# Ledger of designs, part 87: designed miniproteins, single chains, continued (4)

Each design is a single chain, and the fold is of that chain. pLDDT is the mean over its residues in the fold that is shown.

## One batch from the design tools (miniprotein)

Design m15002
Fold by ESMFold2-Fast:
Structure m15002 (fold): chain A 71 residues (1-71)
Amino acid sequence: SHMEEVERIRKQGEEEAKKWRELAEKYKDNPAKYTAAQVGAVGAETEKWIAEHGDELKARADQRAAELLAS
């Protein structure tokens, strides 16, 4: 049973990573608009996920802003 629990958690982690990669890819196209839509559409789940991955999302948004300002 414990090994089944560990396997389930591992699969949940893989799904979480997939969601993160998908959001990062979408974030790349239009970070501000996509993030606003995600927060509005998903609510608390999205906020919790963003809080957990906020550093990566912020770094990506800051990088994109720097690129635009440099041009």
Scores: mean pLDDT 60

Design m15003
Fold by ESMFold2-Fast:
Structure m15003 (fold): chain A 60 residues (1-60)
Amino acid sequence: VEELEKEVKEIRARLEEVSARYQQLIDAGAPREEIMAVADEGSRLADRYRELLKEIEKLK
């Protein structure tokens, strides 16, 4: 349970970082390939985040 909570906090911090980076790339007019790579990373983190929340809810 504690390990899952720690992982959730880490993923949350990572999602915030990815969101900031995504916005920075858009503002800078970065190549589509770079923007898509960051978006894909964010999607994977979001999926993992949802899975962890479900596991925590089951464990209480």
Scores: mean pLDDT 80

Design m15004
Fold by ESMFold2-Fast:
Structure m15004 (fold): chain A 85 residues (1-85)
Amino acid sequence: SMAVEKALEELLKVLGKDGKVPIEEAAKIISKHLGVSEEEAKRVLKFLDRDGDGTVSLFEAAVAIARLAGEDPMDALAILAKLLK
């Protein structure tokens, strides 16, 4: 939970002009806070990148974080909603 919150908080700081996060940057942040490899994080993020443009929404990043942490995606989305207030 705390690791998920910190990862989401840091992702908010690196949002691009379009409100999206580059997969390379997101994978590094997720790896740092969850203790998973950057390669594992990239694999999950790329699976969620439906347009294949190398970026993910903050929603998709939250779902990826939950799956990598073994937590409920709905809990990660609730944390994200709090951080956006």
Scores: mean pLDDT 80

Design m15005
Fold by ESMFold2-Fast:
Structure m15005 (fold): chain A 70 residues (1-70)
Amino acid sequence: SQYDQVNDYVAQVNQQMETSTPQQQIQMLQDTVAHLQSVRPSMSAIDQRVTDVRIADYQTQIAIFQQQVA
């Protein structure tokens, strides 16, 4: 399903972040948000709501990390 593909993608991103610099982690989170936004219209209403929460959480994390590296 589309949801399973998104979960696999997120798992891969999390694995890559373990070996990445803070600046690269910010970029990966931004890329993940962009990917989630692009696939969101193809999801069920329930999966869209879950994805909206994930996007909001990632955007909050990006803002916090950006302030820490500024």
Scores: mean pLDDT 80

Design m15006
Fold by ESMFold2-Fast:
Structure m15006 (fold): chain A 65 residues (1-65)
Amino acid sequence: MVEEAVQELVKETGLTREQAIKALNLIKKYRDKPKEEIIDALVKELGLTREQAEKVVEIADKYGL
């Protein structure tokens, strides 16, 4: 569920709940793009570090998002 992915993102990356939700919505928007482009979009549009962006992608994949 999206809520479980949000909770894991907050715990693992230190993002706020609002930032975690925005990151997951961005992944949904760019689902058809390569993972590298999704990581770049998370860094550029949301100001995440590359480590945080990679973790967002990993957790989204884990929850089938």
Scores: mean pLDDT 81

Design m15007
Fold by ESMFold2-Fast:
Structure m15007 (fold): chain A 78 residues (1-78)
Amino acid sequence: GPLNAAAQKLPSTVLAVIAHEAARVDHPALHALAEEMLRTVTDPLIRAAIRQGLAAPEAASAEVKARALALFRSLLQP
């Protein structure tokens, strides 16, 4: 799957929270990563969290967008 080895060790509940918050940030790169995860992740909790976040995007500062993008990328394989 798209998750790296360290992220795969996290509980699905924690991954769902991270994925939901990242998908909520109104940033095209974050939305692209969230959609990539939605195509490849099979966990129904994580999938539901991503869909909920994408359905209700929220504006964020440039700093919050950069930190969210870095965090989300740190969970994915290169």
Scores: mean pLDDT 74

Design m15008
Fold by ESMFold2-Fast:
Structure m15008 (fold): chain A 89 residues (1-89)
Amino acid sequence: SSETARWVARRLSAIGDREDARLIRENPSLPAAKRERLALIKETEADLILEAAEEDTDLPTNKEIADALGISVETLEKARAEIREILTK
């Protein structure tokens, strides 16, 4: 069913975000504070995606993720750019 397909896709997205957080935490080239900050963003995104999967709702918006982290959407977007650079090395 489409509901089952959405649940599976969201579960895989959350697993990917948690793996990204692990890779960030294990990166010896990053300062500890930066590792914690960027990993927390991915972990928070994963948690919100899993909530959406359980409730069969839409994926969290950038605003909802930023609000959960106590940051601006602009700060979230800049952090995502940093994460992309880290993970493509």
Scores: mean pLDDT 84

Design m15009
Fold by ESMFold2-Fast:
Structure m15009 (fold): chain A 102 residues (1-102)
Amino acid sequence: SHMLERLERLRARLEAALAEQASTDEQLALLEETVKELERLAKESSGKVKEKLEEAVDELREQIAYIRGVTDEARRQRLAQAALAQTAGQLGEIIDLLREEE
C-alpha cells in the first residue's frame, strides 16, 4: 500500500530525528511536516484509519501550538522530543490497523 509506505517512512523520519538528537527547531519543523502529510493521508482514507489520522492531526496541532508558546528552551526541547516519540507511537498504531484491514 502506498499509504502504508508513506506512514512507515514518516515514522522512520521521526525515529531518526530522535536518535540523531535533532535541534528543537528541526524537530518542530518535522512535526509540522508530519501534520501536513497526515492531513493528506486522512483525505485519501476512510473508516477507522481516517478517524485515527484525523485524531493524530488534531492532537499534534495542539501539541505544536503549546510547545511554541513555551519560553524555557530546555523545557521546549523536552516537550518536542516527547511529541516526536508520541507521534511515532501513534503512527505505529495506524500502520498496524492498515496491515489488519488489507
Scores: mean pLDDT 86

Design m15010
Fold by ESMFold2-Fast:
Structure m15010 (fold): chain A 71 residues (1-71)
Amino acid sequence: KEKIEKLIEELEELAKEMKEKKESLDKAREVVLEIGKLLGPEAALLASDYVNAIIQGDEELAKELKEKLLE
């Protein structure tokens, strides 16, 4: 559970950096795959959607997706 929380925290920072600099795309993909290995392919899709929600500034959707990943 703590490992998943740390991976989500890393995705949030990477998504913010990607929005500003576009440099962290490959690293974000790596973290999404790691979440998929731990929680399954549905979790990887949720993590990908979470990154996109942060990049687009959709705070409501990002919060919902984060809660689903932590369940």
Scores: mean pLDDT 76

Design m15011
Fold by ESMFold2-Fast:
Structure m15011 (fold): chain A 100 residues (1-100)
Amino acid sequence: HMPSVDELAEELISFIKELVEKYKEGEISEEEALEKFEEKVESFVPYLEKYSLEELKELYDKILSFITKLAEENPELTELLNKMLDIFSEKVAEVAEKLA
């Protein structure tokens, strides 16, 4: 099944929420949260490669908006959330370059 941009965004947002909750509860370290996040983003690469540049931008904008809002509501998480955004941004940019 090929997920839509909305479906993939919802799945990634749900995963970020799960990692953030586990991190806040002390169940995982920042390093472990970032490793799990990178693994999840890597698992999405086959879907990202099938998206158009416009769809990749739409996905990126949705994740950026979510992370920005979450950081504003939880300032103590800003460093973790910015590192997650950096991982996602690098993967989206890498895929976008292959489509150009």
Scores: mean pLDDT 87

Design m15012
Fold by ESMFold2-Fast:
Structure m15012 (fold): chain A 94 residues (1-94)
Amino acid sequence: VGEALERILQEPEVQEALAALLAALRAGDVDAAQAAFRALVERILELSKDLPAEDQRTLLEALRAFAVEAARRHLSPEGAARFEAFLEEYLAAL
């Protein structure tokens, strides 16, 4: 979890997707948060496509941890549970 993650997080498209995710979570909009997370993962996978699969997995695990923490801070308990269930299903399907 080093230089590659830091470079990817500095990309304008990733920063925009992160801002959209945080805005949706702060608004309590689980559907918008799911859509924003999908867009964020898609952009990160495109930017990391030349990285080894183990590094891509580490990036996705870090994103999941960040998203869970943010959801628990901003969403209702029910909303956080729905978003966490989405994260489990979506990331398992990748």
Scores: mean pLDDT 81

Design m15013
Fold by ESMFold2-Fast:
Structure m15013 (fold): chain A 65 residues (1-65)
Amino acid sequence: VTKEVAAELLLMAAGIEVGESLLSSLKDGVIKVKYTGTKEGLERIKEAAKKARELVPDLKIEILE
């Protein structure tokens, strides 16, 4: 499993509620995530990103609201 595949799977596992949106892009090993929703939703996304980095220490994930 590549770094990119592992990170995308973990971000998708974070779940999105009605009224929230998540856009992701992957470029040169960096995953950029744009989240629009609640503070609680943002924390879920951050926890998913933290978990991804535990599995792949050099993985770069940037989260934007």
Scores: mean pLDDT 66

Design m15014
Fold by ESMFold2-Fast:
Structure m15014 (fold): chain A 84 residues (1-84)
Amino acid sequence: MLTEEKKQELIKEFAENVRSETSLDDLIKEFKAYLEKLLKEGLLSEETYKTALELLEEHKDDPEKLAELLLKIAEGASAAELRR
């Protein structure tokens, strides 16, 4: 299981990278790996995982939306909460 410290660390790193980086391809790859890890550890439901992947593809050119999505996932947001 990811610790609370590790979750906060990953969130901060992603948010900083998103704010400073103009190319999103590697950040999206890291985001997908993070989601897969959360799913494997049982911290994310299949429904939330699928919704997160859909929103990631929808907002792949929007670094602020990607950071917001990651924050919601790390806070334990449901599929419904990710869509609002």
Scores: mean pLDDT 68

Design m15015
Fold by ESMFold2-Fast:
Structure m15015 (fold): chain A 98 residues (1-98)
Amino acid sequence: ELRERLLELIEELPDEELAARIREDLEAAEELEREAERAEKEGRLREAAALRTAAALLLVGAIVDIELYEREKKLDEETRKLLEEIKELLRELAKEIA
């Protein structure tokens, strides 16, 4: 549900390059979560925790990318609001993963 809403908001971004970078970070984080789930099923609990931490850090990296983008670009109010919603959802997703 969070991922689905996040992808919808990213699709509304006017900057296709920024949208692509955020999607790549989301896909990489999801892959690490899948690896964590496999590690957990195999009893490798420490490795699973490390992989989940890595996934959460990728999402934090996406937030930092957005913040740097906001500092460098002149944005309209709608785009600023959209980026705030994306950052909030990324924070919630990182919290759920970790």
Scores: mean pLDDT 88

Design m15016
Fold by ESMFold2-Fast:
Structure m15016 (fold): chain A 110 residues (1-110)
Amino acid sequence: SHMLEEVKEVIREMGKRLGASEEQIENAIKLYEELLKQGVTDPLRLSAAVLSSLLGNPVGFSKEIATKAPLPHIGAVLGPEATRAALENRDLPLPEQLRLALEAAIAELS
């Protein structure tokens, strides 16, 4: 879908800014698609899993964050600024919510 392609571009852009390898970026995209197929639609969980994968954590670990982690652990992965950005922008389309959350997380890591 158009929305899926927009999210994939966000993941590629954010991965590039983090210095992620092409393999890490492709793994993050595949993880995002798998999570959507499993019914994970929460922008906080999706952002945390994508960030975890882009930082080079194993796919299985990043998947468990999205599917099994309590919300406080999701907030710890993203950091306070990324969590705030995602919560304040819940009325925006998913690609924009993910962009804002990931941009805030990257800024805090820098």
Scores: mean pLDDT 82

Design m15017
Fold by ESMFold2-Fast:
Structure m15017 (fold): chain A 74 residues (1-74)
Amino acid sequence: MEVKVVVDGKTYITDKSLEEILERLNKVVAAGGTKTEDGNILTVTAPNGTVVKIDHEKRTVTIEKQGEAELPKF
């Protein structure tokens, strides 16, 4: 199944697997971010304030808030 990315009300299809996206987010959590699970929804908050929501059932990744991009974090 395709992975959908939602940013600023637009939906995009990514060539990246859900596993690749989760790996990048796990690096953010390991660097001092947090994760919260609520049913099928995983919410990851980066130390710089970026908030990403993942719907496991729908394979959708939503960028709710873009953090400050001082340095590449992924």
Scores: mean pLDDT 69

Design m15018
Fold by ESMFold2-Fast:
Structure m15018 (fold): chain A 70 residues (1-70)
Amino acid sequence: QAVGGKVVSVSGTTATVEFDQPLPAGAVKVAAEINGKLVPGKVVSASGSTATVEFAEAPSVGTDVLAWAA
């Protein structure tokens, strides 16, 4: 099942995302909604419902993010 979240801080293409629920166990896929497109990201680190994600394009603070099991 997909977990929703939002970007809370950004540094270049790396963002801190706060999810509504803890991330799924195991391999996780992540994408940000930027200008109506889903932009893929790579989880660099995660702790509970917070993750650091490197996106293919720089997101903005407040950007919607989805995470789901791979």
Scores: mean pLDDT 80

Design m15019
Fold by ESMFold2-Fast:
Structure m15019 (fold): chain A 99 residues (1-99)
Amino acid sequence: MTKSELEARLIGGVLRLIGLLYDKTGEFPDLSSRENLLKTAKEALKSEDPEIRDAAISVLAWLAVQGDEEARKLAEEAVKTDPNEEVRRFIKEALEYAK
């Protein structure tokens, strides 16, 4: 996967999380700041919906690529605990590019 393809997929995760949360709640999440985006992703990781969790992990990986150490730690923990092998493989690859 190229770095551009990886970045596009991670940004796609942000948009997917917004759409999934809107479908479930009828409200857009507050993403006006890095802190609010991180908070939203942390709460979404607790979702019973694996698609919402997958989107949240992608958001955390994108923040980690941008240099967020808290997001990196959360993404690394999610990779160890998430039952979805594709998600684990993708996030591991993303974190290796975030050097």
Scores: mean pLDDT 72

Design m15020
Fold by ESMFold2-Fast:
Structure m15020 (fold): chain A 56 residues (1-56)
Amino acid sequence: DLKSALQAAGLVSSGEMTKKQAGELLRKQGNDKSAEAVDKAKNPQEASRRALEAGR
């Protein structure tokens, strides 16, 4: 779901959420693909980008 990926990506990118918190949020919303993409990212900016790409 692109909406859940967008929300998590924005929060991680702004520093309001850690990668772990963003992954948990995405899993709660049923977006396991974006959650896995966030877990594999090396930094918050990459986590944001990968979450959006996986949500497409």
Scores: mean pLDDT 76

Design m15021
Fold by ESMFold2-Fast:
Structure m15021 (fold): chain A 72 residues (1-72)
Amino acid sequence: SYELLPQSEVEGKLPGKNVRGYRLPTFNEGQLHAIKSALEGLGYRARIVDKNVLLVEDVPEELFERIISLVE
């Protein structure tokens, strides 16, 4: 499970187009790093901010959901 953050909480924290922030309250640090590494391996930009927030650039929501389900 994940929550889309308001753009006001994301703006300026990661450069690029179509930046989205996701809160993953049930995910641990290792799971967040696994998601980040998977996205970066596919050529996307991602950044972990705070304990359970991930920022991603131009990642389709369906792709993000697939990666989340793989890491759970």
Scores: mean pLDDT 81

Design m15022
Fold by ESMFold2-Fast:
Structure m15022 (fold): chain A 88 residues (1-88)
Amino acid sequence: KAEEILKEARELLSRAEEVYQKIKNGEDKQKYAKELAEIALRVSKLRKEVETLIKNGEITDEKLYQEIMETLQRIVDVLKEANELIEK
């Protein structure tokens, strides 16, 4: 389960970076604003899943936990940059 979360987080990061590039290239900002919101919602859900796994003792590897959290934070950073481009 924890490895699945990391894999999904990495896939979301790639998607966020792709959306960011499309916005930077002047593509449809309205369409990509919705994609960014969907990615943000999924990041929130993954954070809750990680918390549940920690409470259940399923994530005992601090390195794995840190890697998941770092990946989710990188997604948040990309989303912030992308939203800044959309706001104007």
Scores: mean pLDDT 79

Design m15023
Fold by ESMFold2-Fast:
Structure m15023 (fold): chain A 62 residues (1-62)
Amino acid sequence: GYKEALEQGLKEVGKKTGLSEATIRKLLEQVLNGEITVEEAAERLGVDPATVSTLVELMKKS
């Protein structure tokens, strides 16, 4: 389901970036709330914008 996909994605981004799940969630929530762009969050995390867009959509549907 969407929740399991989100949790797996957060784990994979955390492993790649060394960031905590809480830090990643906070950046994704800022995108969802319109506080920052997908591109800005992707740059801060060091991942592709498509990865951020996917995780934000999963968060929205969870």
Scores: mean pLDDT 83

Design m15024
Fold by ESMFold2-Fast:
Structure m15024 (fold): chain A 79 residues (1-79)
Amino acid sequence: ERRERLIEAAKRLAELAKDNPTAVKHLQEAIDALERGDYETAAKHFEEAAKASKDPELAQDFRELANIARRLGEEERRR
């Protein structure tokens, strides 16, 4: 559920960032990584999407997704 919710959030933000192809590319890579359970790679791509964003509010949202992905990856490693 938590992973699926993160994927849904990333897809919504990709729609908001659709005019920025670099950010969309990184969001798609992050979604693909989440679908594989690769939270570390997903977090890195969310950070790259934030760097590519010219909208500071969207950049902050992408950084929040990166933080969530890192926390989920840490929790998964504890199992």
Scores: mean pLDDT 83

Design m15025
Fold by ESMFold2-Fast:
Structure m15025 (fold): chain A 91 residues (1-91)
Amino acid sequence: KPEEIEKALREIVKAYENGDFEKALKILQELISKYPEAQYDIEEMLRAETLEEAVEALKKFAEKYGINLPEDDLRKVAEALLKIREYLEKK
């Protein structure tokens, strides 16, 4: 469970860094589908107006779901999620 979520978050960052927003979005959607209880927490992270707010929301998410990512990796995940949100808003 935590390992699967951690892997999905790392894959989202990798897809985003490669400019593959479609793949990043697909991984995010699959994560939400597999863990519907996490949907609310993920939506809360996506509502963050600043990177720091997204990082704090993601830290709480990581603690709640037992995810062992260092802060630098959580920051990269937060950046990727906010950029995926921007991509979806503009389409």
Scores: mean pLDDT 78

Design m15026
Fold by ESMFold2-Fast:
Structure m15026 (fold): chain A 64 residues (1-64)
Amino acid sequence: MLEVPKEVAEKKPKAAEHLQKAIDAYQRGNYAEAFEHANKAVQEDGSLMEALELGAEALRKATP
């Protein structure tokens, strides 16, 4: 399930905020916005696999 890990929210709140916005946008079908927020989450924490995976999926769905 798409959810911000509790550990990320506690230790890296900026990354968690961007990841949460990416998840919300993705669930609404706004894939371009989801990709943008996921990319910002990765910039805050490059080891966030959830953000990397979500960003890749959002990009695939946004691309024809």
Scores: mean pLDDT 77

Design m15027
Fold by ESMFold2-Fast:
Structure m15027 (fold): chain A 74 residues (1-74)
Amino acid sequence: DPLLKELARQARVVANALLDRGTPEDKEAAQYLIEAADSLEKGDVDKAIENLRKAAEARPDLKPFVDAMIEKLR
């Protein structure tokens, strides 16, 4: 699915930016975004949404990005 692959790519870009910042909260959120990207690439949308929500819980400033991505997955 080209859409799921593109959304996975976007999640990985954001995760890499968080890893560059390097706080514990950034690393936790980045890990959830990587798990969401892996789930999207496998077509597991439900697990992707779960991990996207956990990323926003770890870093609340990600909520607009996460909400926009979940909207595209519906």
Scores: mean pLDDT 88

Design m15028
Fold by ESMFold2-Fast:
Structure m15028 (fold): chain A 66 residues (1-66)
Amino acid sequence: MTAEELLALAREGGVGGGARALERGLRSDPQTALAWAQRAAEQSRSGGPEGVGVALGAAGHDAAMS
């Protein structure tokens, strides 16, 4: 999954600011941010598409440390 696809999922998930945090994480440490976001998406597979979006947004927030 590309960084652009992950950002789109985070925005679609409606996780207030999560998409912004993911963008920042991808710019500062793209490998860590991408790996964490993908792992969060895998962990949320039971939650379906909405769960993936929320998890990706949360992952971006954590990775960006803001």
Scores: mean pLDDT 59

Design m15029
Fold by ESMFold2-Fast:
Structure m15029 (fold): chain A 55 residues (1-55)
Amino acid sequence: MRSAEQLRREMERLSRQLPPDLARLLREGVDHYLAADELDLLQRVVDVVRAELER
């Protein structure tokens, strides 16, 4: 199970590879899920975004 800190760092790295508009949406989503303590859902979102970028 990944920590909230690890998920946030992965999203920061992914955001560097995205256009600014998408990077902003991604960061706002991370903050929302972390505040709601929905780490499982956040981890799934990270995995999906990474798979799309590494295509």
Scores: mean pLDDT 71

Design m15030
Fold by ESMFold2-Fast:
Parts: C-alpha cells; structure tokens; sequence
Structure m15030 (fold): chain A 75 residues (1-75)
C-alpha cells in the first residue's frame, strides 16, 4: 500500500521524499479523524473530493493510492 502510493506520486511528478511526506501527512490526518470518531466521514469526504476532481488521471490515481495507504495504516 505505502510503496504503491509512493510509486504513484513519483510517477505523477513528486520526488520520493515529497511522496513519503504526502503519505505520512495523509496517515496523520486520518489517525486524527479516527481519534475524533470521524474516520469514515473523513474517508468518504476524500473519496467524494477525488471523484469531483478535474486533475489528470495520473494525479487522481496517485491520490487514490495515497488514500488507500492512509486508510490501511490509520485503521
């Protein structure tokens, strides 16, 4: 999950360090949402934002991989 998210972000134009930081940030945000009892709401909001995004298919794929990795690590 994490490795796939980093690879997708690098493919979308980020450095490996930037990709790692983006995944770490997403994990931290979902862990805070879980602590507040809002993990499902936060995940749903992120999925809706991704579905409504006008970003490139590559950027959307990277964002989905980050969300999947963050969900796996926050649970």
Amino acid sequence: AREAAIAALVAAGLSEEEAQRAVDTAVALLKEAKKAGKLEEAVEAARKALAESTASEEEKAAAQAVLDAAVAEAK
Scores: mean pLDDT 80

Design m15031
Fold by ESMFold2-Fast:
Structure m15031 (fold): chain A 88 residues (1-88)
Amino acid sequence: SKVEEELKKLLKEIREKIDEFERLINEGAPVEEIREKLKEIKELMKKLKEVLKKAEEAGVDTSLVLEYSKELARLLALETELRVLEKR
C-alpha cells in the first residue's frame, strides 16, 4: 500500500540518520552537533509514529512495527550514551 511505502521510506531515512548519529558519537564530534542530529531524528520518529498509527488502524504488516521498535530501542541506547558523554 501507499502507507506501507511511506513507512519504508521513513524507516530508511531514520536508520541512515541514526547511523550518522552513532558515527558522530564514536568520532567524538561536538556535543552541539550530536544534539542537532538527535533533534532531526526525533522529528522523523514523531512523523513515523503518526504514520504507523494510521497504518495500524488499516492492518499494517507486523514486520514494519518490529523494525520501528528496533530503531526506537537503538535510539534510546544511543541517547543514554550521549548523556554519559555530556558528563565528561
Scores: mean pLDDT 79

Design m15032
Fold by ESMFold2-Fast:
Structure m15032 (fold): chain A 83 residues (1-83)
Amino acid sequence: MSEKLADIYEKKAKEYEKQGKYREAGVWYMKSGLYYADSGQYDKAIESFEKAVEAFRKAGDEVGEALALIYLGITKVEKERAK
Protein backbone atom coordinates (compact mmCIF):
# COMPACT_ATOMS: atom_id res chain seq x y z
CA MET A 1 0.00 0.00 0.00
CA SER A 2 2.77 2.52 0.93
CA GLU A 3 4.61 1.83 -2.37
CA LYS A 4 1.43 2.44 -4.39
CA LEU A 5 0.83 5.77 -2.59
CA ALA A 6 4.46 6.81 -3.12
CA ASP A 7 4.14 6.07 -6.87
CA ILE A 8 0.96 8.21 -7.02
CA TYR A 9 2.74 11.05 -5.18
CA GLU A 10 5.71 10.88 -7.59
CA LYS A 11 3.31 11.04 -10.56
CA LYS A 12 1.67 14.15 -9.03
CA ALA A 13 5.12 15.73 -8.54
CA LYS A 14 6.02 15.12 -12.21
CA GLU A 15 2.74 16.73 -13.36
CA TYR A 16 3.48 19.82 -11.22
CA GLU A 17 7.01 20.00 -12.73
CA LYS A 18 5.48 19.96 -16.24
CA GLN A 19 3.34 22.92 -15.15
CA GLY A 20 6.39 24.82 -13.83
CA LYS A 21 5.05 24.53 -10.27
CA TYR A 22 8.36 23.49 -8.74
CA ARG A 23 7.46 24.20 -5.08
CA GLU A 24 4.37 21.95 -5.34
CA ALA A 25 6.50 19.33 -7.14
CA GLY A 26 9.03 19.42 -4.27
CA VAL A 27 6.27 18.86 -1.69
CA TRP A 28 4.94 15.79 -3.57
CA TYR A 29 8.47 14.37 -4.02
CA MET A 30 8.93 14.79 -0.23
CA LYS A 31 5.68 12.87 0.41
CA SER A 32 6.84 10.11 -1.97
CA GLY A 33 10.26 9.90 -0.30
CA LEU A 34 8.72 9.69 3.19
CA TYR A 35 6.44 6.79 2.16
CA TYR A 36 9.30 4.89 0.47
CA ALA A 37 11.49 5.41 3.57
CA ASP A 38 8.66 4.24 5.88
CA SER A 39 8.38 1.03 3.80
CA GLY A 40 12.16 0.45 3.95
CA GLN A 41 12.68 1.25 0.25
CA TYR A 42 15.65 3.50 0.93
CA ASP A 43 17.00 3.70 -2.66
CA LYS A 44 13.63 4.94 -3.96
CA ALA A 45 13.33 7.31 -0.98
CA ILE A 46 16.80 8.75 -1.75
CA GLU A 47 15.81 9.30 -5.41
CA SER A 48 12.57 11.04 -4.35
CA PHE A 49 14.35 13.31 -1.85
CA GLU A 50 17.03 14.18 -4.47
CA LYS A 51 14.22 15.18 -6.87
CA ALA A 52 12.64 17.24 -4.06
CA VAL A 53 15.97 19.08 -3.55
CA GLU A 54 16.15 19.90 -7.29
CA ALA A 55 12.49 21.02 -7.38
CA PHE A 56 12.87 23.33 -4.37
CA ARG A 57 16.09 24.78 -5.87
CA LYS A 58 14.22 25.57 -9.11
CA ALA A 59 11.45 27.18 -7.02
CA GLY A 60 13.95 29.29 -5.04
CA ASP A 61 12.54 27.69 -1.86
CA GLU A 62 15.60 27.65 0.41
CA VAL A 63 13.62 26.29 3.39
CA GLY A 64 12.17 23.44 1.31
CA GLU A 65 15.62 22.67 -0.11
CA ALA A 66 17.15 22.55 3.40
CA LEU A 67 14.37 20.24 4.66
CA ALA A 68 14.77 17.91 1.65
CA LEU A 69 18.56 17.77 2.23
CA ILE A 70 18.00 16.85 5.91
CA TYR A 71 15.65 13.97 4.99
CA LEU A 72 18.05 12.87 2.22
CA GLY A 73 20.89 12.69 4.79
CA ILE A 74 18.76 10.83 7.36
CA THR A 75 17.62 8.30 4.73
CA LYS A 76 21.21 7.62 3.58
CA VAL A 77 22.19 6.93 7.21
CA GLU A 78 19.14 4.66 7.71
CA LYS A 79 20.05 2.71 4.53
CA GLU A 80 23.57 2.03 5.88
CA ARG A 81 22.21 1.00 9.32
CA ALA A 82 19.71 -1.44 7.74
CA LYS A 83 22.54 -3.60 6.32
Scores: mean pLDDT 84

Design m15033
Fold by ESMFold2-Fast:
Structure m15033 (fold): chain A 113 residues (1-113)
Amino acid sequence: MVADSLPQSTDEGLVLAVKAGDPGTSKITSQEQRDQAIQRAQDLLNQRQQTSQDFIDRANSIDPSDPNARERLREIVREAIRAGAIGAAREIVKRFSEYISEEELEEMIKEHE
């Protein structure tokens, strides 16, 4: 169990905010422009986190006593890889290593490429 998938700092979030709301340098001279840029970056980050979290939640909803649990987890991991949510796929494999090995995950990623 590792919760350290987000090496984010306030600084990283601010950089993303500027790029999302004002990718140039129109001079963040107004607090309103800065606030809008931060809000947009947070919204985009939240959308990406929600997509990743959806895959993780789907994996967590699988009944471990289901004889098809392994196959369902593999399907979710493949869908996450297709969606570009590689971080979510890695997180799922870490949580469900009894069903999917890290080696198998790397093969699935390579198969998608």
Scores: mean pLDDT 68

Design m15034
Fold by ESMFold2-Fast:
Structure m15034 (fold): chain A 109 residues (1-109)
Amino acid sequence: SLKEEIKKKLEEAKKLLSKAQELLDNGGPVSDVLKLLDEAIGKIQEAIDLAKKIGADKKKLLEAEINIGIALINLGVARMFSDEDVSGLLRNAIKLLEEAIKLIEEALK
């Protein structure tokens, strides 16, 4: 079912965010963290598109899209200043993407 496909994409996104967090906590390369976050955003956006098709809660999906937008701004700033300590921006992006996943899960109820 489409609802099961959405849940699978959100679980894949959660795993990518967990890997990004672990890499960030271990002082791994910013470029690798950014790649994992780009992949997670792709999965979350695919989940939103499918959730819209099944008539999920539009307000919750809009709130998820806003959180993704703010995360993308943080990632854009991190890319511009990748020679500086951008760990705070990356941690904030992870938190926003985790909240977006939660909002999509609530939209499906």
Scores: mean pLDDT 90

Design m15035
Fold by ESMFold2-Fast:
Structure m15035 (fold): chain A 87 residues (1-87)
Amino acid sequence: MPSPREQLEALFAELREALRNRDFDAFVQAAREIIDLMNEQGVPEEVILEVERLLLQAYLLAEDQDDLAGALAKVEEARRLAMEALE
């Protein structure tokens, strides 16, 4: 069974591929699974809300502004924050 950290890394990889492919349905699905996993692992609410905020910014940068580089930077910030919360 993959660890929560391994599951989280896989979901963030799915987010990055979804952004590169402009597959916003896949992005939203992976983002939801990240938030659900963080909730299941008992991550503090303030961290979950900040990860949601960063992922929303990534979505808007890619979808509205066509800024893939900016979107990927926000996903990386969210990944670091989420991974640090899992220790």
Scores: mean pLDDT 87

Design m15036
Fold by ESMFold2-Fast:
Structure m15036 (fold): chain A 90 residues (1-90)
Amino acid sequence: MDKLSKSDQLVLQGLGELIKGNYDKAIKLFKEAVKIDPKKSIYLVNAAYVLLHEGNYEKARELAEEALKSEDEEAQEMAKKLLKLIEQKE
């Protein structure tokens, strides 16, 4: 795809902030992307997996809980599985 949507741009900015360790800014950007396009809820799950791998269980849980509130059934099911995984690591 040659042109990015506003929601895609927010996801990319969020991923950039995540790699820099700016987790609060990354979370805000992902939540804004989901408000524009609920299909972006899967990126909340993907970002939560990154945070879980980095050992940031609190922020991983926050993103997974936000994805659980989405209307995307696949993102909801993935978020439920991720929340159980976080619980096992605590």
Scores: mean pLDDT 78

